Designed miniproteins, single chains, continued (3). Designs and how they scored, part 49

Each design is a single chain, and the fold is of that chain. pLDDT is the mean over its residues in the fold that is shown.

## One batch from the design tools (miniprotein)

Design m9678
Fold by ESMFold2-Fast:
Structure m9678 (fold): chain A 70 residues (1-70)
Amino acid sequence: MKELSEEEYKALSDYLEKILREVGATDEQIEAVKEVLKKQKLPINVRDLLKEAGVEDLADGVIEILRKRK
């Protein structure tokens, strides 16, 4: 279990922001997800992350995009 470095956090938050914008997330929702991400431990569960940020309704859309991009 490892804490995210500042560079890892920036890369992951930028990537998640792009995906969240694609599913119609607001700037406030994106900021909430980024804030929760700072407190997460690896490995990151995307569904749990979005639930803690209060945007669990976006989880299915985000996971579907992540599966298609990987």
Scores: mean pLDDT 75

Design m9679
Fold by ESMFold2-Fast:
Structure m9679 (fold): chain A 62 residues (1-62)
Amino acid sequence: MLSREEVERLAAEALERARTGSVEEQKEEAQRLYDAYLRASPEARLVLARAFMEVARLASEK
């Protein structure tokens, strides 16, 4: 199970990569966040859900 600290780090990295990355990279980061969400603690899932929504939005805007 992913720790909260690891989850917050993954979310921040995914958002940063999504902002500067291609559409393919944004989709890959969204998949990574979703995978992490399923493995995360309930408290950490909210952080990942927010990051996932933001990455998905960025991918949809391009």
Scores: mean pLDDT 75

Design m9680
Fold by ESMFold2-Fast:
Structure m9680 (fold): chain A 82 residues (1-82)
Amino acid sequence: MLSPEEVKEIEKLLAEGRVEEALNLALRKLGLPEVDPETATVDELTRLIGVAGVVLSQITNPEAIKSLEEYIKELKEKLKKL
């Protein structure tokens, strides 16, 4: 689980539209390998979507929520094409 301090750092990046940096930071803080969505396997994209869902459950900033929800939608569409 992400600490409140880690969530605040991630939320700031998401609010700035730096979604990939925010999710890679979340992956690192959870002890998981970083995912490049352009080269990712189905399993790697599924893990990234799962971590994004965990982050979404812990953030409260409306701009951060919107950025993350839009990115999750993009990842799910990418997963459907694999």
Scores: mean pLDDT 82

Design m9681
Fold by ESMFold2-Fast:
Structure m9681 (fold): chain A 81 residues (1-81)
Amino acid sequence: SKQEEIEKLLEEIRSLLPEAVQPLADELAKALAEADGSEEDIERIENLLVRILLEAARLGMPQERLDRVAELAREIMEILS
């Protein structure tokens, strides 16, 4: 299902993120579970993904891992569209 694919992608994102960014990943998981497919919910999820990338970059995550997280984020957004 789409939900199972999203959960797998989110788990992969979580494995790449430092502990300090996990609370934002928790908020993302909640937003994804509560999403009704509305444009507003999709925009909120996109904003959370951007915030995760910005926080990970601020904490000094290597560019190769940031690129991987961004790729996984794009996959989630593609499933939602």
Scores: mean pLDDT 86

Design m9682
Fold by ESMFold2-Fast:
Structure m9682 (fold): chain A 72 residues (1-72)
Amino acid sequence: SKAVEQLKKAKKLLEKSLDEGKELLSKISKEGSPDTSKQANSILLTTSTADTVGSDEGKKKGIELADKLSKK
């Protein structure tokens, strides 16, 4: 589905650039279906916890969540 493809792209972008991945997730949250928007927002919130716990761990958690959600 388009949602799965967008989440896979977000995962790849997060691995290369946290900022670019977050920008794509923000776009998906605004333009996607309600379910896809919730998934994108959950990943964004997960990456944002990096500011508290550590940038690498938050990025890793965001990537793991994006991978998990893209398999549904």
Scores: mean pLDDT 72

Design m9683
Fold by ESMFold2-Fast:
Order: structure tokens, then C-alpha cells, then sequence
Structure m9683 (fold): chain A 87 residues (1-87)
């Protein structure tokens, strides 16, 4: 596994991704998620091309945060739908 750099900037990128991922998952904004994923892929490829390890790690951290936020929001939504069936 490629270990992420332990810098404040990388940690902030993860936290920002996580917050946005949660919001987008709650809104079910699939088109915005797709747009962000395409943008992150472009940033990742550019960082690799430029051998910019800091930017590469920030993009990976943001993407990881985004995915975790979306997953947790979807899990919370599924639990809410199950709770509604019990009423």
C-alpha cells in the first residue's frame, strides 16, 4: 500500500473530502459525484506526470475522504429507510 504523507495539508484534504462526500451522499447528487471523480482523476494524472508527490497525496486523501463520506451517508440513509418500515 502507498502510505499517504502525514502533513496538515493532506489531513485537511481528507477532512474536506469527507465533509463534501457526506453532503453529496445525503443529497444523492450522483452527477456532482461523477464530475468530482473526473476532476480528481485529471488532478491525479497531472500530479503523476509532474512527479508532484504532495499534490498526489492531497488528491488521494481527498478522494479517500469523499468515498468514506458518501459511503457513511448512504449507510445512514439505508438505516433511515429500514426505520421507516418499522413505523
Amino acid sequence: MVELLDTPEVKKAYEEGYKLGKELGEKLDIEEVKRLEEELIKRYEEAKKNNDEEELNKVLAYAAGLQKGIKEALEERGKEEEAAKLV
Scores: mean pLDDT 73

Design m9684
Fold by ESMFold2-Fast:
Parts: structure tokens; C-alpha cells; sequence
Structure m9684 (fold): chain A 62 residues (1-62)
């Protein structure tokens, strides 16, 4: 749906911002992925070899 596509696009924009911040801080962001399961958008990445994850409801994205 359009709302899910908007949520994924917004999540990708947030990921791009996080990558830029990581570069500015001398950190390495790898294996970044964004998935949508039902109404939950999940962002996964590896930062300096450490796996990190964050989730938000798709309705929280404009």
C-alpha cells in the first residue's frame, strides 16, 4: 500500500542519515537492511562489528 511504501522510504532515509553520522564519527555501518512485516518496520545493521536492530510501527512514518 502507499502508506507502507512511504514508511519504507522514510526508514531508508533515516538509514542514510545514520550512515552519514557513522562516517562523521569514524564508525562503520554495514549489512544495513529495512524490512516490513505486517505493520512493523525493522531496521537492522552492523555498526563496528556489533549487530543493532530498531523497530517502529509503519503508522509512525509520514
Amino acid sequence: SAKQEAALAHARALLEGALEKAKQQGRKLENASVTLEGDTVTLKATVDGEPVTASANASEFP
Scores: mean pLDDT 73

Design m9685
Fold by ESMFold2-Fast:
Structure m9685 (fold): chain A 77 residues (1-77)
Amino acid sequence: AEHGEKAVEAAKKGDYEEAKKYAELAARDTSALDPSLAGQAELALRDAKEALEKGDVEAAIKSMEALARLARQAEER
């Protein structure tokens, strides 16, 4: 959950490399806590990276927020 929240914060500050790094950590943590969510986390991470590459910061933030929600869901088991 913490890594997903940091990814969103970094993206809002314009630090896209840090945002990407924390999004990758959030996807990793989600997959480690609940492997059944791994596919959804990988898709959200891919969408976030693709949006950043296209300069669509709003879409990237939405995908990172989805990652943060998946991480929270994984923690609840």
Scores: mean pLDDT 81

Design m9686
Fold by ESMFold2-Fast:
Structure m9686 (fold): chain A 96 residues (1-96)
Amino acid sequence: MTPAHEERLRAFEEKLVELGLFSEKEVLEAMIKEDLVDEEGKKALKEAIEALEKGYKVVVTLEATEEQIKKFEEEAKKRKVKAKVFEISLAPLPAP
């Protein structure tokens, strides 16, 4: 059972990457380090990392359609995984 469960989680993760959704801890940490998001987004990323460490399947998105979010939730429900979604915004560019 355990190996089959890990294989399902891996396939699910690959599908999330194809949808442009971020679920890797290292990617989320890099987004904080590179200062790519606003202060509210940094808070959301920190909460996402904490949820990931608590065993949740976490998805962070800069922009996702309602349909993409629903597809993610349905996939998580089908695979019986604990999941959380966080939406973030990019940091504003300095005006010229």
Scores: mean pLDDT 64

Design m9687
Fold by ESMFold2-Fast:
Structure m9687 (fold): chain A 93 residues (1-93)
Amino acid sequence: VLEPVEWTVERLGESGKWLVTARAWSLDGSPVRIELQELNPEKLSDLVHSQRLTDGGGVASTVLPADKSATLRLTATDEKSGDRKTATLVIEP
């Protein structure tokens, strides 16, 4: 069973940029597959590489400018159970 996706938004030092990190993990430590996408009204775009975490999680991150809106979607799949969670984050300037 997957826990809800966790989002972290951090300032990148003195830059006008945000580091956005999405994390998903399984309650039983099973491997989790994750995919992070920026939503466009016309199409989806893959933004970043995903990393499988030790102890049954996955993490994906991207860097976004702080001066415009962005909508991000993370899809996480527990590879043992096939359970899937999708979470959306809207970032506003």
Scores: mean pLDDT 69

Design m9688
Fold by ESMFold2-Fast:
Order: C-alpha cells, then sequence, then structure tokens
Structure m9688 (fold): chain A 81 residues (1-81)
C-alpha cells in the first residue's frame, strides 16, 4: 500500500545515510591511524548495508535484529569520540 511503501522508503533512505556516515568515519579513522574506530565504523557500514538489504527484501525480523546491532555499534563509536 502507498503508506507502507513510503514508510519503507524512508527507512531505506535513513539506512543509506547511516551507511554513508559510517564509511566516512572509517576513512577518517584510517587516515588518523585509529584502528579501533576504523574497525567499529567498518562493522557499522557492513551492518547498515545488511539492514538496507533486509528492508528491500521485507525481512522485518532480520531488520529488527540488525537495528539492535547498529545501535550498539553507534554507542561504542560515540564512546570513542
Amino acid sequence: MSQEQIDRDIQISLARMQYSVAKIARDVAEKKGDTKLAELSEKLARKSREAIRALEEGDEKKYKELEKEIKELDRKINELL
């Protein structure tokens, strides 16, 4: 339905933004030699890409599991900043 499609498109757009930010954070961390931040940012990027795929496939259970993992990675990254 139209409303459900709009909500999904918004979620996908937000996940793509998270992926882009994570990639930038990884590149910056690598340039600074911050191995720990680079590793966490790379994990965040991978999980964000998996979340986009889950949303595109309509796998709500997988998406919810990935969202929890992404929030935990975001917390760890913020603790290092």
Scores: mean pLDDT 80

Design m9689
Fold by ESMFold2-Fast:
Parts: C-alpha cells; sequence; structure tokens
Structure m9689 (fold): chain A 66 residues (1-66)
C-alpha cells in the first residue's frame, strides 16, 4: 500500500542519512513503492553504501545516491 511504501521510504531515508557524507535523503512513492534519493558530499563508495543501506529496508524499489 502507499502507507507501507511511505513508511519504508522514511526508514530507508534515515538509514541512508546514517552514512558519512550524506547531507540529506528523501523519498517519493511511485506506484506503491518507495524510491529513495540521497545527496551530499560523498565518495562513490559512500554513495554505494547509502544505496545499500536504503535497499536493506523492505518495500524500497529503487535507491539512488548523487
Amino acid sequence: TEEEARRAGEEAAKAARSVPGIEKATYTVVDGRAVVTATGKMSEEGGKEAVEAARSVPGVALALAG
């Protein structure tokens, strides 16, 4: 459901923000699935870590870092 996707998106955004260099993380619900975007001053590896942290949350369809 959209509510489940919003909850997943919020949890995933918080997980992404825990990664060093991430300044903000937001989510959008698309077709009942959460899409997470994390931004900040990060290395390529830090970006991958943020994406992996977000994807670890059930209900996240896509995670991006840039």
Scores: mean pLDDT 77

Design m9690
Fold by ESMFold2-Fast:
Structure m9690 (fold): chain A 67 residues (1-67)
Amino acid sequence: ATPEERRAGELVLRAEDLIGLLRRVNPDAVYKAEPLWKKLNQALADGDLKGAIEYAEELIKFLEEAL
């Protein structure tokens, strides 16, 4: 795997962990995060690793602020 692929994978796992936590304590934040999660998945499907990393970082920041 390239460094960018590894970084994208690491960020996706972090976002999934945060979503799992927030489903229990703040489910409204999970709903509000859906557009960013959709953009992240679309970037990954398109092979846009740079875009995927940017969306993942924005998503993680939003989710961490919601905890």
Scores: mean pLDDT 86

Design m9691
Fold by ESMFold2-Fast:
Structure m9691 (fold): chain A 65 residues (1-65)
Amino acid sequence: MIEEAARVVAEVTGADVEEAKRWLEKAVQEAGLSLVDAAALVARSLGASDEQVRRIRERVEELVK
């Protein structure tokens, strides 16, 4: 799931998948965030727009369902 969420973040933001994965692992493990909230936080930290963050939340929610 984290690898799939990292791919979604990378596709929408243009970031590296490996970097996105490391940030997601940190957000989930250290902050106790859900994958959806972790993905949104990572996208925001990468400078993603509100529209990009919304797309990421929707796509990651489908992965967890």
Scores: mean pLDDT 82

Design m9692
Fold by ESMFold2-Fast:
Structure m9692 (fold): chain A 64 residues (1-64)
Amino acid sequence: SMVTKTSEGTVTFRSEEAARAFVAAEVAAAEQDGNVVLSATLELTPEDGLVRGRVTLTYAEPVP
């Protein structure tokens, strides 16, 4: 059986490329841990020469 979970966080990145790489790594890590990633969203706001990213990851987690 599986349950759906959502993980949300805000992180400041040096660039949009860094933010996208971070999301890709989070998706890969979740999949490697046996989860099924259903969606990943990234909202970027440029701030003070940096990029503020809000990341939302929805995934299905196996349960006993």
Scores: mean pLDDT 83

Design m9693
Fold by ESMFold2-Fast:
Structure m9693 (fold): chain A 81 residues (1-81)
Amino acid sequence: DAAARAARQAALRQQAQDMLQAMRDAAREAGMDQDTIDIIDQALATQDVSYFRQARARTSTTNPGMAAALDNVIRLVQQAQ
């Protein structure tokens, strides 16, 4: 049913947003650069996958764990579409 599908997509979007919020808080606590935090904030506000990819690219060399977590968020956002 369309209603059941919409409910599942909404739940996936909420899960992605919750994960992104937790990552933003963790990035601030870890003292990551402001440019990376700003990109994460833009991704949270817009839910645009391009901002997630930019944040991942910036973290791939400095924080591989954060880059892997961003890959998980990107996958979850794409599943919600």
Scores: mean pLDDT 75

Design m9694
Fold by ESMFold2-Fast:
Structure m9694 (fold): chain A 81 residues (1-81)
Amino acid sequence: SVEEEVKEAFELLTSPDLEKQREGAEKLIRLAKEGKISPTQAVAATMLLIGRALESDDPEEREELLELAKQVIDAVNEAMK
């Protein structure tokens, strides 16, 4: 179900493992493109990614997480057009 896919994606995003955060973000971007996440869920996902980015001491990791946050918002915005 969509609810289960969204839950799985958020569980991955809350992981301390960058690889799992990437997987969660990619899953949310796909769901967003399919029109399967709400604007509120998109905001929650971007806030998590931005928060992780700002806590990171690695500039490369920070840029990657910020780019993923932008992709989530862009995907939701595109699906609403």
Scores: mean pLDDT 84

Design m9695
Fold by ESMFold2-Fast:
Structure m9695 (fold): chain A 57 residues (1-57)
Amino acid sequence: MEEELERIKKEGEEAYKRYQDFLDARRSSFDKARQLEIEYLKNGLGREEAAEKAKAA
């Protein structure tokens, strides 16, 4: 039983690390989208159009 729990725990730990890496990559992408959105707003685009275009990039 304890050996089975260790195996399950190890597999869960690996899945959790993969999930954290995914979130970290997503945060970086979000920061880039924010910067693009600000730049589009400076160029005179509407708020909704700037946000959509930044996310598409």
Scores: mean pLDDT 69

Design m9696
Fold by ESMFold2-Fast:
Structure m9696 (fold): chain A 99 residues (1-99)
Amino acid sequence: KDKENAEKVAELLRKGADEVLEASKDSNEKAKKIGEKIAGDLRGLADLALKNPSKAKQLAQDGSQGLRDAAEFIKPLSPKVAEVLQKGAEELAKLAEEL
């Protein structure tokens, strides 16, 4: 159960990282670099979830809030990347409620 929950959280975080990179690849250089950093942070959170399965729900909640904050920050530079981050935040929040 805990391992399955952690795998679901890690999968969404890694999917989010890939989608952020895809959305930022044709953006301006500053937004692209910020997107690359966010993707790295998401992959790090995915690894933490797999290492600490009992904390998967908390990591999903924290990750959701972090993505909302990142979306607000990057919105003026890339509305496209901000939209991807906002959707990822909503998916993580919904998953956290089901855990």
Scores: mean pLDDT 84

Design m9697
Fold by ESMFold2-Fast:
Structure m9697 (fold): chain A 75 residues (1-75)
Amino acid sequence: SMLTPEQRQEAEELLKPLTVEQLRLVAIELEAQSVLDYLNLPGVTKEMAIDALIQYLEKDPSKFDKLKELVASLS
């Protein structure tokens, strides 16, 4: 099942203040290899990185709670 609209909004708000490097650390900890591969491409913006992480969470919603814990550790 996909993330709820509320979970998607919360994820976006949690990721928005992070740097691209912090988004990379989140992707490493979530073991989101597809996101990590994407972030290694030239010209990837912070918004594109956030969208890639949200798409990853939509495929595996069980990672949402781990995302919240990881973001809290970076703030």
Scores: mean pLDDT 82

Design m9698
Fold by ESMFold2-Fast:
Structure m9698 (fold): chain A 96 residues (1-96)
Amino acid sequence: SAAEEKAKHAKVLVTARTEEAYQEALAVLEELKAKRPSVVGVRFVRQVGPEYHLEISLATKEARDDLLAELQALAAQRPDWTVMSGEEVEGLLAGK
């Protein structure tokens, strides 16, 4: 449905490759949730080996696009972080 597609388009996924990077990412996402009413939730998705997968959900696609750009700018200086939109992750999973 259109509502389900909008929900997918309102998520950012953060992968951290070390425990230290995970703790930093979790702290950043929880702080964003505390300060920004556009943030609906932060969720631990899973751990696979050294990789920790976190999800942050936004109320709108516009708020998600703004936050995606901010988190990607932070990730550019943090090689242990990968930041992707929900649509990018779905595209990768469909290819596996």
Scores: mean pLDDT 78

Design m9699
Fold by ESMFold2-Fast:
Structure m9699 (fold): chain A 64 residues (1-64)
Amino acid sequence: MLTKQDEVDIYVALAEIALAIGDFETAARMARKALEIDPDNPGARAVLDAMEAAGHRELAERVR
């Protein structure tokens, strides 16, 4: 069975893929799902920080 930690890792990986292809809405949505399970997850927070650095601060703030 997948643990909640495995689910977080999957959402973070999907967010990173979405970020790499320029799908910032999907990246924000996947990062949000990871943070709902683990609010202190460093991978999900790194995705939001990368979105802010890319100029997508509004999408990142909606997830925080």
Scores: mean pLDDT 78

Design m9700
Fold by ESMFold2-Fast:
Structure m9700 (fold): chain A 98 residues (1-98)
Amino acid sequence: MKEEKLKEKIERALKKIDEVEEEARNNPQKVIDEIKALVEKHKEPLDLESMSEEELVKGYIKAEAAKIAYEEAKEFIEEGDYESAREIFEAVHAHVEK
């Protein structure tokens, strides 16, 4: 059923987000180093010195969650199933804001 596929995609997305959060919180310095590398690569004036470690880690988790949501929703978007795609994004958003 279409509903079973949607449920599996949501469960997979949430599991990947939990794994990203666990890795980021176990090694926050790696997250900070990755953010610094991205800022340097894009030459964007981001004031990293004014941001706390927790703010940087939370920002990283939210950015990775959005990427995961898109990757899991991509198949539904390509099939024109925007309702199922939206449900994936809403589930991911609710999980990350918890």
Scores: mean pLDDT 78

Design m9701
Fold by ESMFold2-Fast:
Structure m9701 (fold): chain A 67 residues (1-67)
Amino acid sequence: DDLEKLDEEEREKLKKELEKEMEEHYYVATENPDKKKQEEARKKSDELGEKLEKFPELAIEFQKKRE
């Protein structure tokens, strides 16, 4: 998307924030001993997935980490 290419600095900042959210989500979903928190993290993954659609490279990484 040309718009995203034009705002490279803002894109990198947002991408970094999304990467941090991905890591937090993964930590909760895999490492948290509370099953309820793992389930809540899975619900949040849908919202995170929608945000990541704007950055397809991050969406691919997120999907690979789920495997």
Scores: mean pLDDT 66

Design m9702
Fold by ESMFold2-Fast:
Structure m9702 (fold): chain A 86 residues (1-86)
Amino acid sequence: EEERLEELRARAKDLVEQIKKSLYNMIKKLNITIEQAKEIIDVTKAVYLRRVREEEGVTDEQVAELGAFLDRESKKIIEELEKIKK
């Protein structure tokens, strides 16, 4: 159970890094809006949390913790992207 949460956190951290790189490139090359970036993050979070919720050995509390982690990291990404566009 503890090992499961650690694995899920590692996957979530990798997901955050992939989102950050992708969104940075999209803003730099395609000039996407902050609202489009938020939409991409929201969809990606929803898909990840849905998959995690269906996995064996995952509790609602662990899903909530991962959701909170992704929310905090998403906020940081958006703040960084807003600075790039200003």
Scores: mean pLDDT 80

Design m9703
Fold by ESMFold2-Fast:
Structure m9703 (fold): chain A 69 residues (1-69)
Amino acid sequence: MSDEEIARRAMEEQQQRAAENQPRFKEASGLDIRVEYRLEGDEVVITLTVGEQREVIRIPISNFARGNA
């Protein structure tokens, strides 16, 4: 099916662009601050680490598109 091939190609291009736009880790004076995010299915998983503290936040993608309908 041609539509599926086009969608797959677009996804590959998006992955390459995402890799280019990904932020690098930064370190603050006296503290290591780490932020990483990824997509798992329909959820955005954000991991924030500051020194010994770690928080994991999961947000459904549908929340970002809500409010327009």
Scores: mean pLDDT 62

Design m9704
Fold by ESMFold2-Fast:
Structure m9704 (fold): chain A 68 residues (1-68)
Amino acid sequence: MEVNLERMKEAGYTDEEIEKLKEKYLKEGYSEEEAERLVDFIAMLGDPSKENEEKAKELLKEIKELEK
């Protein structure tokens, strides 16, 4: 299990902050796999802003629709 941790750390995020993002999404009803995908999408987008969170959630939704 690997997330894009180097990119998150380069953006100024700590391991604790990355774990908090995962736990936040788990509490919102996402699975562990979905929470990891959301964190990876945010890392790819550059910054975990609300705008990038919205984009990451839309990307996850589109992928889940395609997997049906």
Scores: mean pLDDT 71

Design m9705
Fold by ESMFold2-Fast:
Parts: sequence; structure tokens; C-alpha cells
Structure m9705 (fold): chain A 70 residues (1-70)
Amino acid sequence: DTSLGSIVRVIANHKGLTLEELAERAGISVGTIRRIVRDEYTPSEEELDAIAKALGVSRDALLQAVEDAK
């Protein structure tokens, strides 16, 4: 039951970030961030890197968290 969207939401909550703050930091629209966390949209490699940086993690750490949760 663990998806990329769920992992992004969990990390954002752990760091005290709202989805609006995450969107601002990543340079992505809040609508796109909401679609990503609902698993309605698969981010590009560039969007994934921007989200990882906004969360203060490496892209590899973000992808590993998704794999570890399967």
C-alpha cells in the first residue's frame, strides 16, 4: 500500500512542510504536487529531483524509501 505519493507526504509531514510549502520549494505547482501525492501523476526525473531537494533528501534516498516500503 506504499506509493511514491505516500512517501513524499510522510517525509513532508516529518519535516513540518505543507504541500503548498513543498510546491513553493520545489518550483512545481501545488496542483501537480497534490496529484503526485495522490498517485494521479508520475513525476519526471527533473520533478522528482526538485521534490527530493525541497524535502532535504537525495533523489536516491527518496527512491530507496519507496523500495524499502514495498
Scores: mean pLDDT 79

Design m9706
Fold by ESMFold2-Fast:
Structure m9706 (fold): chain A 89 residues (1-89)
Amino acid sequence: AAEEALREATLALRGWEAAVHMSLNPDSSLTLEDLPEELREPALAFAGEVYRRGAPVADTLSEAEALALIEELGQVPRERLAAALEALR
């Protein structure tokens, strides 16, 4: 249970960062298919929310909202987030 909560929180945060690179960076070479399968759903969810709000990514999920998600789902290790970002290469 605790490990799954940390995994879900990590994937949500990784999906948000992936959506930034894919949807809002015109020079990005990343596509949805270039992401690990486990990141595709979170990335699509955040990209859709950015599009729906018509706002910059910073206005889609604030640092306070991201921290609240981490607190709700459990603490996400920094090393896990770093490894996830490296996997997007």
Scores: mean pLDDT 49

Design m9707
Fold by ESMFold2-Fast:
Structure m9707 (fold): chain A 67 residues (1-67)
Amino acid sequence: SAEDLAQLEQDLQDTLAYLSQSDDVALIQQTLARARGLAEQLRDSHPEASALLRQAAEQLDALLAER
């Protein structure tokens, strides 16, 4: 639903804000792997949610490149 999609977007924004200030490289790597895995799982059933998760994964990958 649109409400579930909005909640996912907010949860991803909050997670990215937290991890951008985190020195826990292992946590960022684990979160990236989970986001990529979930995006792939939802690709056909929930394409909008999959797109948000791919966007978050790109931002997490960029955070790792800065460390």
Scores: mean pLDDT 86

Design m9708
Fold by ESMFold2-Fast:
Structure m9708 (fold): chain A 101 residues (1-101)
Amino acid sequence: EVAQMRAVVEALRSLPEAAPFYLPVDPSRYPNYRKVVPEPMSLEDIEERIASGEITSLAQLEAAIDRMYEGAMRALPEGSGGRELAEALRARAKALLSAVP
């Protein structure tokens, strides 16, 4: 499953809506992020957790993507483009995960 999980993450990184989620959230730009999100998640964090063996299944990968989405929904203002990008990315991720051979 590691190769399949990495293929999903690579596919997500290729999407334009993924750009704000490539790297960990910058605390200087979002100083309250860690106060409202117990475990911040970026696509880089997900890749690191796959490499370390912390994420070992497609179900765990989906849960990690859901945490990334939940973090954006908690930290970003209602109606912000960032929330809409997070919603779009999560929907794309679920479609990609369901298409894994």
Scores: mean pLDDT 73

Design m9709
Fold by ESMFold2-Fast:
Structure m9709 (fold): chain A 93 residues (1-93)
Amino acid sequence: MDYLKAGNYEEAVKAEEAELEKDPNNWVSQLRLSIAYMELGNDELGAEYLRKAAELAKDNPMLPVALAVVRVVSEKEGREKVAEAAREQLEKL
């Protein structure tokens, strides 16, 4: 079961924060925190974690796809700061 799909975003935050304590360079956990905070309505933390994920995964071929998806979702949901962060990081690729 994908707990992000289940709407368990508070549980997702707790799980990903625990994972980052073990591996602070895990860009996938940083990306999941960005999405979870965005869905919880914390646009500022969502944007901050997205920037951290992009910096860690700068040369990863999955990063452009992840940023494009987050940009579309954040623009559709009206998450202006996450959308701005996604656009800024896409321009750096």
Scores: mean pLDDT 80

Design m9710
Fold by ESMFold2-Fast:
Structure m9710 (fold): chain A 74 residues (1-74)
Amino acid sequence: GENFRKAAELTREKMTKALAEGVEILRAAGGKTITGEVYGEGNKAVGVLTSEKKVVTITGDAETGEVTVEVKPA
């Protein structure tokens, strides 16, 4: 319905912003090569950014409108 579309759009906006912030985290950590993948899984969108130093995983939930960011050593 209408509410679902609005939640999905808000999640996409937050996801795009979080992906940009993830790239900056990897650069600040000294990442020279950054590889990214984004995929959908049901009501969730997942982005994985990988560098020589760290991996950033970003998960957006269209149901709740929340975006989570997890940073791990490579």
Scores: mean pLDDT 75

Design m9711
Fold by ESMFold2-Fast:
Structure m9711 (fold): chain A 59 residues (1-59)
Amino acid sequence: SLAELFAAARAGDPEAAYALGRAVARANPDADKEAVYATVARGLPEEVREAFRRGLFSV
């Protein structure tokens, strides 16, 4: 689930952060990805933010 991916990403799992980025992008196809990144990345450890960004922009 999205909640499970977010919990794992917050725990520092970069693979979960990447999958979270893809899931968020697919759920929000018309959203500004930079604005989505700025909002969601604040809740993630610095170490996984790049993985989240790569996932988000891969869709």
Scores: mean pLDDT 86

Design m9712
Fold by ESMFold2-Fast:
Structure m9712 (fold): chain A 77 residues (1-77)
Amino acid sequence: MLEEIAREEKEFTEAANAGDVEKVEEELEEIRRLATELAATFGPEAVAAAEATIEGALEKAKEAIEKGEKWSAGLEL
């Protein structure tokens, strides 16, 4: 699962740097699914934290694309 999350995070970063908003949203939905499943083993606060992190990453990626800036930030779960 962590290995799959890391793979999706890499694909998300590549999509964000390419300015592909649809791909960014697709990859973040997959990361959200995997991160939520993982976080569920640690309890509801962990799930809420994972959801908030993914939502924040989506907003930042869209903002960077709109500004024409290169995305270089990772995700912390």
Scores: mean pLDDT 69

Design m9713
Fold by ESMFold2-Fast:
Structure m9713 (fold): chain A 80 residues (1-80)
Amino acid sequence: MMSVTEAASEAMELINEVNKLATQLSKVDPKAAEEAFKISAEVNERLRQAFTLPDEQARAAYLEAAEIAKKAIEKLKEIL
């Protein structure tokens, strides 16, 4: 069972990966990179909101943020 700390850590790692891929993409497609950075900003906002929630809701929010980041990573790797 994933702890709140583990869920938060995973979400942060995935955001870092989105930012890394967006930076790589900015060298070949600046417009697609801009869209990727917007996704990163959305996920960061979700993490910020999750920090204000009780543990059970925070865990769910971190898992949701991680799912959004995973989908973004998949799309970015397809473009690169």
Scores: mean pLDDT 81

Design m9714
Fold by ESMFold2-Fast:
Structure m9714 (fold): chain A 61 residues (1-61)
Amino acid sequence: MSDDERLLQIMLDLIRQNRHWSREELEEMLAKAEAFLRSHLPPERAAEFIARLREEVERAR
């Protein structure tokens, strides 16, 4: 697994482990993850990861 894929997996696991958090708290975590990914990854790859994380947040609630 690449470092980028491992990072995505860690972020997904954090969302899954914290499903008991409010939707607002999960969205705050997502916003921080989006900012980090957009500053560290190419735009298209960041968008793919952000979409996957956003879908996981929606599934948690």
Scores: mean pLDDT 78

